Designed miniproteins, single chains, continued (3). Designs and how they scored, part 87

Each design is a single chain, and the fold is of that chain. pLDDT is the mean over its residues in the fold that is shown.

## One batch from the design tools (miniprotein)

Design m11007
Fold by ESMFold2-Fast:
Structure m11007 (fold): chain A 98 residues (1-98)
Amino acid sequence: SLGEGLRAYLAGDLEAAAAHFREAAAAGNATAAVLLGEALARMGDFEEAREAFERAVALLLEKDPNSPEAYLAAANLARLLGDEEKAEEYRRLALEAR
């Protein structure tokens, strides 16, 4: 669950955190998909982290096409791919989409 994932993440158990976030993301929890991407990126699993952030963006846009959270997730994805200019642009768009 998301709560169990957060406890594992705060304890530094990234593998346990990723497992709980993966379960919650599979159930449609967009926040869990973002946190899964962050945990996987910290573990160096960049391919699965990319998939997690892409899923987060898709889930957030499905709920709200103007979601600031979707732009923030897209910024995290761009940063993971090494595109800091695009990450900064998405962060700016998140502020405008309030």
Scores: mean pLDDT 85

Design m11008
Fold by ESMFold2-Fast:
Structure m11008 (fold): chain A 70 residues (1-70)
Amino acid sequence: SGAVSDPDVVFPDLPPEEVQRRWDEGLKVGREAIEAGRSTREIARLMSRALGTPVGDRFVRAVREYLAGL
């Protein structure tokens, strides 16, 4: 619980289903990249490519914080 609230901060103008889809894809890509020891810049690049939209450090930070809480 709470995962949807984090992407709402970075994707405020999107419908909830699209926000959830981007969060799920971001978590998938981010988990692998974080475990591989990638930099925040590299993770943002990989997420941007996977989502088809620019992703900044805020989204990477939200994913890191979520995964650290698991």
Scores: mean pLDDT 72

Design m11009
Fold by ESMFold2-Fast:
Structure m11009 (fold): chain A 69 residues (1-69)
Amino acid sequence: SEEESEKRKKEQETVNKYFADIADTYLEYLKKSTRLGYEETKKIAEQKLSDLTSEKFKEEFAKKVRELM
């Protein structure tokens, strides 16, 4: 349905936004320490994963974060 399509589109946009936030965070912390960058990025990624409602989008987000780190 149109409502289901819009809901999935919004969740995809959320995943994209969360990934952009994680990438920016990782790069910022890497300037201070590689170890700190890894630890902080992983913690924030775990929190964002809990905010996603779909297993498919959780898996997609987790994959993108792994590819970044």
Scores: mean pLDDT 75

Design m11010
Fold by ESMFold2-Fast:
Order: sequence, then C-alpha cells, then structure tokens
Structure m11010 (fold): chain A 114 residues (1-114)
Amino acid sequence: SHMESVKEKIKKRLDENKDAILEVLKQILEKYGISTSPEEVLKKIYEAIDKGYVELFGKKIYITDSDEKISLPLAFARTLYDLGLLSEEEKVNLIVFEIILALKYDIPVSQLLY
C-alpha cells in the first residue's frame, strides 16, 4: 500500500541517520528547555511511524498526507510553539513530526537547527 511504502522509506532513512538524529534532538531539546531525553523522542518517532500519524493540536496528521493538508496544521503548531502556548508533550509531538517530514522528503535533519 502507499502507507506501507512511505513507512518503509522513512524507517530506512531513520535507521541510516539515527546518530545524526540523536545529535540534532539533543541540540533542539537543550535549546528549548525540553526535559524529554533524545532517546525517548527517538522512540516516539518510531512509534509515530508505526501508527502512521502524529497528533498535532488534537488533530491526526498522517505521514501520507499531502503537503497541502500538512502545511496549515504545521504552520499553526509552529506559531503556537513560538508563542509559548504548547505543553511539553505537544512540543515533543511537533519535533517528532518535523523529523518525520525531514525523513519523508530526504531533507537533512540538521536543517531543523536553523
């Protein structure tokens, strides 16, 4: 299925880039004062891929959703993040989704630091 092929692609890229992702996660979590460990966030990334979705601000966003379906919820979540309106759990879910999108589109995860 389309979902299974997308999951396999993302998992392969995650496995190939695990050390780089952990280093990026460490820097993001330290920068934003998030107490969740990089290893726990990595576990949540695998769990989200297995489920096929991430929950952002109460909405399920599927990893197979088009850019048009993703762009507005993602922009809204990022705005709430910047305004300090997200809980730590919601911040972690946003980070998880950002990593999944980077892997889906073969974007270097280091770009999440900029």
Scores: mean pLDDT 82

Design m11011
Fold by ESMFold2-Fast:
Structure m11011 (fold): chain A 63 residues (1-63)
Amino acid sequence: MKKLVIVSSPDREEALRVGEEIRKELGDDAVVIPTTLSEEEARKIGEEFEKETGWEVELIVLG
């Protein structure tokens, strides 16, 4: 089963760095999206994506 991981941080560089590490660990079965969106907005987008695709969605909030 494919997994979406959303990495949210007010620091875009931090989100990108952490997202890259997660991509390395999870490989081809995961899609990792770094974002500067708020926790609430990122969670909302993740929930809609899960409903539309059936993928597992995980939100990681930094900062």
Scores: mean pLDDT 80

Design m11012
Fold by ESMFold2-Fast:
Structure m11012 (fold): chain A 95 residues (1-95)
Amino acid sequence: EVERLLAEIRRLIELAADPSLPLEERLEHAKRALELARRAFEVASPEQLPELEELLRRLADVASRLEAESTDLDLQIEASVILLSAAVLLTVLRQ
């Protein structure tokens, strides 16, 4: 179960980072990656936490880029929420 979640999160992060896709689609992929990352956080074993940490760092990096690329305030807010949420999960994982 968790391995499937981690694989789908990785795929969604790659789509969110794809500059050939419209910004709105990239944000939707990033939002879905965050939702799945929250689920993975609840069920991951200690052995799976390093991969989840890597994916959350990548998600935060992608969200930061989407925020910088967004010229629409609503899209900037969505990207900022994803960035903050990923950063919070990373902080908790390091405890």
Scores: mean pLDDT 87

Design m11013
Fold by ESMFold2-Fast:
Structure m11013 (fold): chain A 100 residues (1-100)
Amino acid sequence: MTPEDILVHLMATAQEIIERASKVNPEAAKEMAEIFRRWRDEMLANIDSLSPEEMLERGEEFFEELLEVAKKHLPEEEVEEIEKVIRKTLEQIRALLAAS
C-alpha cells in the first residue's frame, strides 16, 4: 500500500464526513472543508517524502481536527456516527498495511 493509496482513502472519508455535516450544519461543513483543503495541499506537497505509516499518522491527526469541529457544532448522535466512520477507515487502512 503506497502513501498515495492511503491519501485517497483518507480523502474519500473526509469528503463523506463533510457531506454529512453539510446536511446538519453548513458552518461546521465549511470549517471542516477549510481544514481539509489545507491538509490535502500539505499532504500532496509532501507525498513523495512520506512513508505509508507517516501518511496514516497524519491522517489520524487530521481526523482528530475534524472530530473537534463536529463536537463543537453537531448533535452527539452525528458525532458518534462520524467517530464510527473514522474508526472503520483507520482500521481498514491499518489492516491493509499489516497485509503488505
Scores: mean pLDDT 88

Design m11014
Fold by ESMFold2-Fast:
Structure m11014 (fold): chain A 74 residues (1-74)
Amino acid sequence: SAMELSEAGRRAAELALEAGASEDEANKIAAGMVVGALSGNQGVLQNGIDGMIAAGASREEAEEAAREIEKAAA
């Protein structure tokens, strides 16, 4: 649902903030992951994951956030 997707995106943004991203960077990373998941564009989703890692999150945390967003988008 849109509410579940919004919540998953918000949690991804919170993870990016906790990792060290600014609010604008965190929102951009989360939005990229949401767009990638909704469009089925694995390249866009991967760019979001890479942005999360660049912010300071572990690969495991970034990939888990992406999986939750994909699950919510399905």
Scores: mean pLDDT 84

Design m11015
Fold by ESMFold2-Fast:
Structure m11015 (fold): chain A 72 residues (1-72)
Amino acid sequence: AAAARAGLAEVRANAEAIKAQYIAQGASEEEAEELVELGLRYLEALAAGDEAAAAEYREKARELIAEIRARL
């Protein structure tokens, strides 16, 4: 719980930097925004104890990362 709350605060505080990092790795701005959003939803689900929702968001993020990598 504490780790998930710390992760949420970190992602929110550094959202633009994290987005810029994904863009630098080959993501579009839209894809980078989606990855940040999925990360936030994942951490929110973990903080709420919703492990099923957390797993779904984590899988969505992995699928998007795989699509980005396949285009590079």
Scores: mean pLDDT 78

Design m11016
Fold by ESMFold2-Fast:
Structure m11016 (fold): chain A 68 residues (1-68)
Amino acid sequence: SDGGIAAMAAGSLALGIAQPLAQQLGLEPEVTAEVLDDTVGRGTARVGDREVVVELTLEEALELIRAA
């Protein structure tokens, strides 16, 4: 689904943002991706006491995929 694409992209971006902190702390980030509606997804990456949350529309997700 379109929301699924947005959720996966949001999760990947959240992980990328959290990776430097995860490396510094020697912890593995916990990543969750969820569909909020048919065009919006949320990705969450947790590292210790820190949380990175990213929400993307399908349009934003497609732009990020195209730029990669």
Scores: mean pLDDT 82

Design m11017
Fold by ESMFold2-Fast:
Formats: C-alpha cells, structure tokens, sequence
Structure m11017 (fold): chain A 85 residues (1-85)
C-alpha cells in the first residue's frame, strides 16, 4: 500500500470515527478522530503531497468546529495545520 493510499484510508476512517463521536457526544471520540486525521495528514506530507495534507486538515477543522468539538481538539488541529503551511 502506498503512503498516499494509506493516508486516504486513514482520512476515511477518521470521518467514520468523527460521525460516531458526534452521535455519542464523546470527547474521547473527537480526540481519536483528530489523531486519525493528523496521521493521515502526516502520511500525505511524507508522500510529498503537502497540498492534500493541508486540504485534509482544513476540511477536518471545519467539521470539528461545526460539530462543537472540544477547544483542545480544535487547537491541536490548528497547530498542526500551521506547522505544515
């Protein structure tokens, strides 16, 4: 499996975890979703696809804000996005 394919799979997994976290109102679930997205973004960067990494993190940040995820989770993603930019 290529790094980009693995990153895409993790992004999909992160979206599923986020849906479950929203349904359960789980702070831990939001943290797991964020960790999964951060792993996906890191793999995109390692694959040389910084542009896709930024897109993934920006999309996730918007979703987390819309769902009212904990501020600490949002801050972790914002920090990662700024480091990649």
Amino acid sequence: MSLEQKAANLYTAGNLILVAAELERSEEGFQIAADTYLEAAELYVKAGNKEEAIKVLEDMLQKLRELGAPEEVIERIESALEKIK
Scores: mean pLDDT 82

Design m11018
Fold by ESMFold2-Fast:
Structure m11018 (fold): chain A 67 residues (1-67)
Amino acid sequence: MEVTELDERLEKAVFARDVEGIKEVLEEYKRKGLDWKGKAETAVTFLRQTGRDDLAEEVEAYAKSLE
């Protein structure tokens, strides 16, 4: 349950359409050596499903920059 806080923060940021918050959480996953790529994919999928392709594209581009 070590990652519960990050998972909750990501969910909250995605629901709020807070791209900066999503980016911050993804950086934290990467710093901790966690599966940030899978989390980025989940966030992008949710944003596209809720009609926010613009935000999904921004998050996807940012995640690619972290590779």
Scores: mean pLDDT 80

Design m11019
Fold by ESMFold2-Fast:
Structure m11019 (fold): chain A 65 residues (1-65)
Amino acid sequence: SEILEKVKELRLKFEEIRKHLTPDQVAEVEAKLQEVADKYSRGEITPEEFVEEMEKILEEAEKKA
């Protein structure tokens, strides 16, 4: 499952980024990731869009670190 592997990679990337964020910044990122996951669970976005939105959220978080 390509999507599952990509999600695992993004999860590991978040673990690295998290080390350089404040607790408040971590909470903001987690809230954004949860919103995207909820949209995916409701069938509102495709698996590809889900991965793209997660990547975008983590790119924005990395700039704050």
Scores: mean pLDDT 84

Design m11020
Fold by ESMFold2-Fast:
Structure m11020 (fold): chain A 103 residues (1-103)
Amino acid sequence: MAALERAAASIRAVVDPESVKARKLSETAAEIVADAVDADGEPAKLTLRLTPEELTVTLTVGDTTFTVTVPLGAELRARIAALGGDMAAFAEELAELIKTLPV
């Protein structure tokens, strides 16, 4: 899906693809964790928390944590619905796209 591929490409640009890992948190939530670097080259951790309604992006750099929550667009919600609401399957699909997209 074009929106999913754009999201994966944006994440791919700032993370180590070999570090990308998806995990199930509950029946309605999943998480993707990856190693990233900030603008100064400092080690950072990126965490994406996924629910059927929203995406929470958390970036941790040293002792500082930045969090933003955005509602999922209609195209991404349609993909989750096509997977029967399986957030773990959706997170694995997104993680695989992040790993495999060319930079």
Scores: mean pLDDT 76

Design m11021
Fold by ESMFold2-Fast:
Structure m11021 (fold): chain A 58 residues (1-58)
Amino acid sequence: AAEAAAEARAGEIGDKNLPRAMKLVEQVREKFKAEGKEDEVSHSEIGKMIRELLEKEA
């Protein structure tokens, strides 16, 4: 119950930053594509990089 409230709050922050996150997703994907690692990199790896970039901008 309490954890659900915390996750909902995190979701709101994610939705608020969604337009910026999408732009960062494209930049990260282009970097991996340039290295030829698009097939090897997982969504988890991309998500991690996006979080780091969002924290740097925040």
Scores: mean pLDDT 62

Design m11022
Fold by ESMFold2-Fast:
Structure m11022 (fold): chain A 76 residues (1-76)
Amino acid sequence: MKDKIIENAEELVKQAKTVEMRKGIIAGAAGILYMSEKGRSSLTAEESKKIEEEVEKLPEDTPVEEQIEKVLEALK
């Protein structure tokens, strides 16, 4: 599952025309993986905000998989 979510995020990022769209895709993928790991079906407002803040800190040239993994590490 994790590999497929990352592959889907990488493909969507290639199609995204703005930085905001790319960041949103990465944040969405990280959120889905975080919920899956914790056995939950939703994120709290605080968790969503933290994901967005961590994605905003990452350089655009960082690989999508690495960006997702760094966001997940920040949530632990």
Scores: mean pLDDT 81

Design m11023
Fold by ESMFold2-Fast:
Structure m11023 (fold): chain A 65 residues (1-65)
Amino acid sequence: MEEVIKKAAEAAVNKDFEGAQKAAQELGKLRPDTDPDVLSLAVLEAYRSGDLEKAVKLLEEAVKQ
């Protein structure tokens, strides 16, 4: 799970939106109780921020809900 979060965060900050979405879909599969809308918003915020540390934190918070 941590590896998939890092993959999604790295793709998002590198402006690879398709890669970030694919990694987010993997996260949803590993954590099926995660709200897909919350996860999608976290990916979008990570994409906008360009900050890897913030992106990882946003995705970790999304999957804990």
Scores: mean pLDDT 76

Design m11024
Fold by ESMFold2-Fast:
Structure m11024 (fold): chain A 90 residues (1-90)
Amino acid sequence: MKARVTVKRRDGEIREVVLDSSMSAEEIAERTGVSRRLAARVKNAMLNSDAKVVLVTEDGTTLEFESVEEGRAALESLPDDVEAALIEKL
């Protein structure tokens, strides 16, 4: 399964990548530049969430959205020191 993932890094950089659920958490961390903890949460959301759009944070929050636009607004509203990823299932 493929997903378009938009990550917000601790330095405030926003980056978009396409990931596959067959990737390891380590490969996801390398591709996105996020922590291994957040990468593991991204992999778990890709495999186990039924929602089309999911936001996961390093702090352990998981939010589900009906649209990418709502998810992106939520991602951008997070504090600059919070690392997070928005997952859109393709």
Scores: mean pLDDT 81

Design m11025
Fold by ESMFold2-Fast:
Structure m11025 (fold): chain A 69 residues (1-69)
Amino acid sequence: GQELVDEIERLLKEAKRLAEQGKFKEAGELIKRANELLKSVPEELKEEVQKLLDEGAEEVDRIGTLKVL
């Protein structure tokens, strides 16, 4: 349960760092991996994890928009 949440959070943080470096393809791959892990998260934690995913993906997208990518 919680281990999957921690992994998703780490993937999202790394995706943000990659996006800051202009590596949007690699950042997108990590976001896809995080979405795949969300399917294995217990339903009780799903709402909290979805929020983390939405916030992380929005942050990566925002960085991409600022860099005109």
Scores: mean pLDDT 77

Design m11026
Fold by ESMFold2-Fast:
Structure m11026 (fold): chain A 73 residues (1-73)
Amino acid sequence: SEREELLKKREEELRKLGYSEEEIKELEEAVEKAGEGYKYVQDDTEENRKKAEEIAEEVRPIGERLAEKEGLG
């Protein structure tokens, strides 16, 4: 599967950057949650926008932590 090949390649790059297996797993879970949020955006309702925001907020702390490790602010 194309998605699995891309995820494995990303895992190897993250390991080279010094990320742990736990951190890689958290990133993958965050990406999956972000993708789930995208499904709500496709149906333009107030409720779906709120759910997309909730998912974005759940993913945000993981993204910020990873950005600090990469030297991105």
Scores: mean pLDDT 67

Design m11027
Fold by ESMFold2-Fast:
Structure m11027 (fold): chain A 67 residues (1-67)
Amino acid sequence: SFEEEKKKIYEQIFEILKKAYEKKTGREPNAEELEQIEKKAREIMEEANVDKKTIEAQRELDAEKAG
C-alpha cells in the first residue's frame, strides 16, 4: 500500500543517514543523535513532496465527524 511504501522509503533514508553518521564518526549514534537523524529523514520526506499535513487534516476531519 501507499502507507507501507512511504514507511519503507522513510526507513531506507533513516538507515542511509545513520550509516553515513557511523562512517563519519566511527561509532553508533546516541539517542540525541538518532533523534536528529530522524528529524533530517522527515525533512527529506517533506522535500520529496510527501504531504503529511493533508493526511493529518483528513484524520482530524474524520475524527470531528465521528465525535
Scores: mean pLDDT 72

Design m11028
Fold by ESMFold2-Fast:
Structure m11028 (fold): chain A 76 residues (1-76)
Amino acid sequence: SDILRQQVQRLEDLVISGGHEKEARRARDLALQAIDAGQVDGVSEGIELAMGLVRKGQYEEAALLLESRSQQAIKS
């Protein structure tokens, strides 16, 4: 969980560097909430996919993907 929280922070920093601070913070909040709810696997998968989008320069899409996956993990 500590490593996963660090990965969430790293993604937030990268998305902020791409100019999407509000989206980055929202995705981070929901990802941390999902981790606190025990949805570690869902957040881990979301981070992996979002990092793929960051590598393509798609920072906003990366944040929105992590937000969506984290919301789904919390609800299920």
Scores: mean pLDDT 86

Design m11029
Fold by ESMFold2-Fast:
Structure m11029 (fold): chain A 70 residues (1-70)
Amino acid sequence: MSDEEIRELLENRKYSEVIELIEKGEVDPERVIELARELGRLGFAEVLELVFKEGKSVKEAEEILVRKVL
């Protein structure tokens, strides 16, 4: 999958589709995190880091994110 396709999904807030692509191994989670940060989707980038790098669930990551000062 191209960077442009990932950016389009992120810009349209298709976060569940992006997560599914990472889980299928179609995209590198590190690359998605980088692109999300480039687009200013900092909250989603932190969710991905917590889920795919620290092994948290999406629900746990959202709870942690609500408590962060961005």
Scores: mean pLDDT 75

Design m11030
Fold by ESMFold2-Fast:
Structure m11030 (fold): chain A 79 residues (1-79)
Amino acid sequence: AQMANFEAGLASLEQDLAGLKARARTAPSSEIPALIAGLRRGLGELEKMEASLPADSPLLPRIRALKAEIEALIAELEA
């Protein structure tokens, strides 16, 4: 059950990231700080998931890929 819960949470974060990426492309400057804050909260949730999973978890590569995408988007928005 724990793995299924992490998979559901990860899928939700992936969907949220897709929406945030779409918004970031068209967002006015006044919305950018809120978008960055949301992305950083998502990173914190992914780090908690990563710390809770065993080293051989099939979800770890997926979590790491999503973290990299979020970090890249934050860097782009802060530029």
Scores: mean pLDDT 79

Design m11031
Fold by ESMFold2-Fast:
Structure m11031 (fold): chain A 70 residues (1-70)
Amino acid sequence: SAADLEEIRRRALPELEALERELLRQHITQGVVVDEAAFRARQKAILRRAAAELGLTLSDAEIEALLATL
């Protein structure tokens, strides 16, 4: 449901923001080039874990929709 997707987003958001900050820090301080595929894989893993904590399973389409709202 839409309410379930919003709860997953709410639970995942702090960890998604922390991931983005860490990658930006590594880029600025260490010159690390962000691997977009690896970054997306980590975002998807965070969302799947948040869903699993709620007893829910996300389809690939639902994960892509959630990422598009971030």
Scores: mean pLDDT 82

Design m11032
Fold by ESMFold2-Fast:
Structure m11032 (fold): chain A 99 residues (1-99)
Amino acid sequence: SIAERIAAAQREILRLLAEREPSAEELAELEKIAAPTEPLVEFLAPRFEAHAEEAGGDYSTDEKTLAGLKEWEKKASEEEREALRRIAETLERMVEVLR
């Protein structure tokens, strides 16, 4: 699941950031990697919000947000799924920089 890949990468990034402070070089590389995802987030956010509103979902916790994202992924268009995949790949690349 792309949603599970995103959640796993986010958790690993937070774990690595808690373990040590990134260098200035690592921060610059992370910014470079993350910059292309801003348009993808702008594309996906209102679509996910519309799904959440329609579903009447409770997204008050990380666990509930992941469950909601997994349900939306099943109904997502190919364009939305591709944008989610690109975000997952970007987060996974950020994990590689911080390792």
Scores: mean pLDDT 76

Design m11033
Fold by ESMFold2-Fast:
Structure m11033 (fold): chain A 59 residues (1-59)
Amino acid sequence: MDENEIGDIYDRAKRAGREPSLEELKKMEELAKRMDKDEPSEPVKRLLDDIKKQIEKLK
């Protein structure tokens, strides 16, 4: 569920010919944190780390 929402946000930005905005990245971070809390795994932790790195680059 949450991973599908993250994918949808990313695909929306890609179809518009742009990178995800800071607001979109923060939404993705919230979704990834929820996934990590409910079902922690290496792929989810990696996804969360990647999102955080993208946010750091945009601030």
Scores: mean pLDDT 75

Design m11034
Fold by ESMFold2-Fast:
Structure m11034 (fold): chain A 85 residues (1-85)
Amino acid sequence: MLDEWTEKAYKIYQELKKEKGLTDEQHGITKVVIRSTLSVYFKFTDSIKKAYEMAKRDYAQSAFSSERARLGAELLVKALEKLSK
């Protein structure tokens, strides 16, 4: 379910942020953004592993408006990677 995957991804995202010593002001995305991103991917797949593959591809092809946005996207991709295993 979308909400369950959002909660799991956000928890891992917060743990990764803490491991890197980042404050809330330094992360580029919120739980709402994570949910919106997963909602888009889950229109095309029912698999968290495929959602991770899509997020990884999008990240590699993205132009980011700020370093904070890039960092937030990077941490989300890493969170989805951990969930896909």
Scores: mean pLDDT 75

Design m11035
Fold by ESMFold2-Fast:
Structure m11035 (fold): chain A 61 residues (1-61)
Amino acid sequence: EPLTLTPAQARSEAIAREVAKEVNAEIKKYEKEHPDMTQEEDWEAIDKINERAAERARARL
């Protein structure tokens, strides 16, 4: 990985990777628990999961 990031940017990227893992896990879990939901309901659930993950990411920054 090229060392072109400031320490703050490197920290943000590390947090983003953790958040992406959490988001993907929560989305898969939600989809398994709600297999009969519509595409719009799925998108709304994804938005809520992302919003919650973003709040946790802000707490880590």
Scores: mean pLDDT 75

Design m11036
Fold by ESMFold2-Fast:
Structure m11036 (fold): chain A 69 residues (1-69)
Amino acid sequence: MPLPASPEVVEKAKEEAAEKLREAGLEDRIEEAQQTIDRASEAGLLVTGVSIEEIDGEKQVVFDVEPGG
């Protein structure tokens, strides 16, 4: 399971995701994004970055992941 460094990174990623999604008007996607970050961590991946990109006029949440632990 992830060691002390992993929980801090996960928490930071969740906070960044929530802030970016709220600013983009995607508050309903905050819960989904945070669940995705948790599931990635459970699968041995750490989300190191979150960004909102616009594709064909639709906002998409993009996650940068690296091997965790």
Scores: mean pLDDT 73

Design m11037
Fold by ESMFold2-Fast:
Structure m11037 (fold): chain A 71 residues (1-71)
Amino acid sequence: SEVEKLLEQARKLRELAEEHFERAKELAKEAAASKDIKETLKLIGQALREIGEGVQALIEADRLEKKAKEL
């Protein structure tokens, strides 16, 4: 059904968001361990990008779940 398809897509997006947040945590740990300021700033920038992508995936998942409830 269309409802099941939307909910499956939403579930996959939530899993994708978790992967992005996990990568952001690893990048933040690497940044904290770095002795080079240029490397630290690059890693922080990458971590923020991962957080942004994770948030976007959660927003899209919420949108799909709400659409499924209206069907």
Scores: mean pLDDT 90

Design m11038
Fold by ESMFold2-Fast:
Structure m11038 (fold): chain A 96 residues (1-96)
Amino acid sequence: SMEEKHRVLLEAIGEALRLIGAILDLERVIEAYLRGEASPEELRRAIRRARELIERAREVARRAEEYGFTELAEVILKQVEELERLIAEAEELLRE
């Protein structure tokens, strides 16, 4: 019980940190694309990577909430919403 709770906590903390990195990485690729320094193909790859991270993050948040880490789960879900917002912006740029 306590060991499992500690594992869930560490996984959730790790996920929150990974999502911050993913947000910064996607913002960087978007900025590079706007400057003509990244290709449409590079932006599409960054979008695909971000989508894969979202699926894992939602599962980690669900498990964190089940173990009573409600505020940490909320932080993860807010980071997911921000990453989804950046994906939408990037997809709009590819349509222009």
Scores: mean pLDDT 89

Design m11039
Fold by ESMFold2-Fast:
Structure m11039 (fold): chain A 65 residues (1-65)
Amino acid sequence: SEKLKKEAEELTKKIFELNKRYNDLRSKAAATGDQAVVEQARKTLDEISKLNLERVELLRKIRES
């Protein structure tokens, strides 16, 4: 239970940092029109989505433990 809670907290922190990075990349893409930056933003959003799914599953396991 405690291990899963810690893993969920670490995922929450990673998601928070990735959201900050995503917002920065969106702003940079809008300012520069750089396609490489646009692709980095897209990949960052994909990673956020995957980590959110993992966090949801960890929280489910914590509830059912």
Scores: mean pLDDT 84

Design m11040
Fold by ESMFold2-Fast:
Structure m11040 (fold): chain A 78 residues (1-78)
Amino acid sequence: MKKKLQEEIRRLVEEHLRKVGASEADREEINRLVEEIIENGNVSQLELVARRLRELLKRGASIEQLIEMLRQFVEYLK
């Protein structure tokens, strides 16, 4: 349950970073934010994160838009 959501979120982000050719610096920052969200979120919160990520990435989001959304989720979970 929670583990499947954590794996889905990591997979969605990694797939997108690969598609857009993200720099190592952006990849490190994004992975740091993702791990913080995954560690602190409960199942319902992670379901919301996964849904919002799917929507954002389907729209062809930039790295900057992805970082901003992830920062908002980190703040929301605290």
Scores: mean pLDDT 84

Design m11041
Fold by ESMFold2-Fast:
Structure m11041 (fold): chain A 99 residues (1-99)
Amino acid sequence: SELKEITEEANAKLDEAAKAAQAADPEKAAQINELAREAKDLMERGAKDVSKLDEDLEEALGKLAAMGVLSPKAAPVFDEARQFAVDAGAKAKATLEAK
């Protein structure tokens, strides 16, 4: 599924950002891992239920923002992951609505 591929790419980018943040701020690793898991779950849910895609994306973006607050040193990596998630969500929505 194209939506599955888009979601997997976005989640891979999120995992990369979370690992970078854990390396920068190891004392926050558990909190960052929890927020990353919650964001991934929201993105996967949105990919399965288009009616909640916008809501799930907004909530996931909130989780990424919270991770940036926990790890200011890794904030640029989370900003990149947030932009990737926004672009992925827009592409997923366009793919579903185009037919």
Scores: mean pLDDT 76

Design m11042
Fold by ESMFold2-Fast:
Structure m11042 (fold): chain A 95 residues (1-95)
Amino acid sequence: SLLEEAAERVAEAIRAHPARPLSEEELAAVEEALATLEEIFPEITEPGELRAAVLALLLALAYRRLAERGEAAHPSAEAQQVALEEAQRVYDALR
């Protein structure tokens, strides 16, 4: 899916340009946030809220993918830019 492909590209960008590693506690918080976001996502109708939710969802999915490889890290500025561009692409496809 477009979301899955975008999440993989964001994960690769973070892997190429990592800031600091994510702790186990931070990874647990990401999984909790992802579960909450997946529950509320279908209810989001306001464009600005949907755009923010898409970015949050992509980052959470990217962190999950990186955690499976033991490579979970916070995005650098370069990786953040990729995440914003991928979120915009997903958002545009949902309109």
Scores: mean pLDDT 83

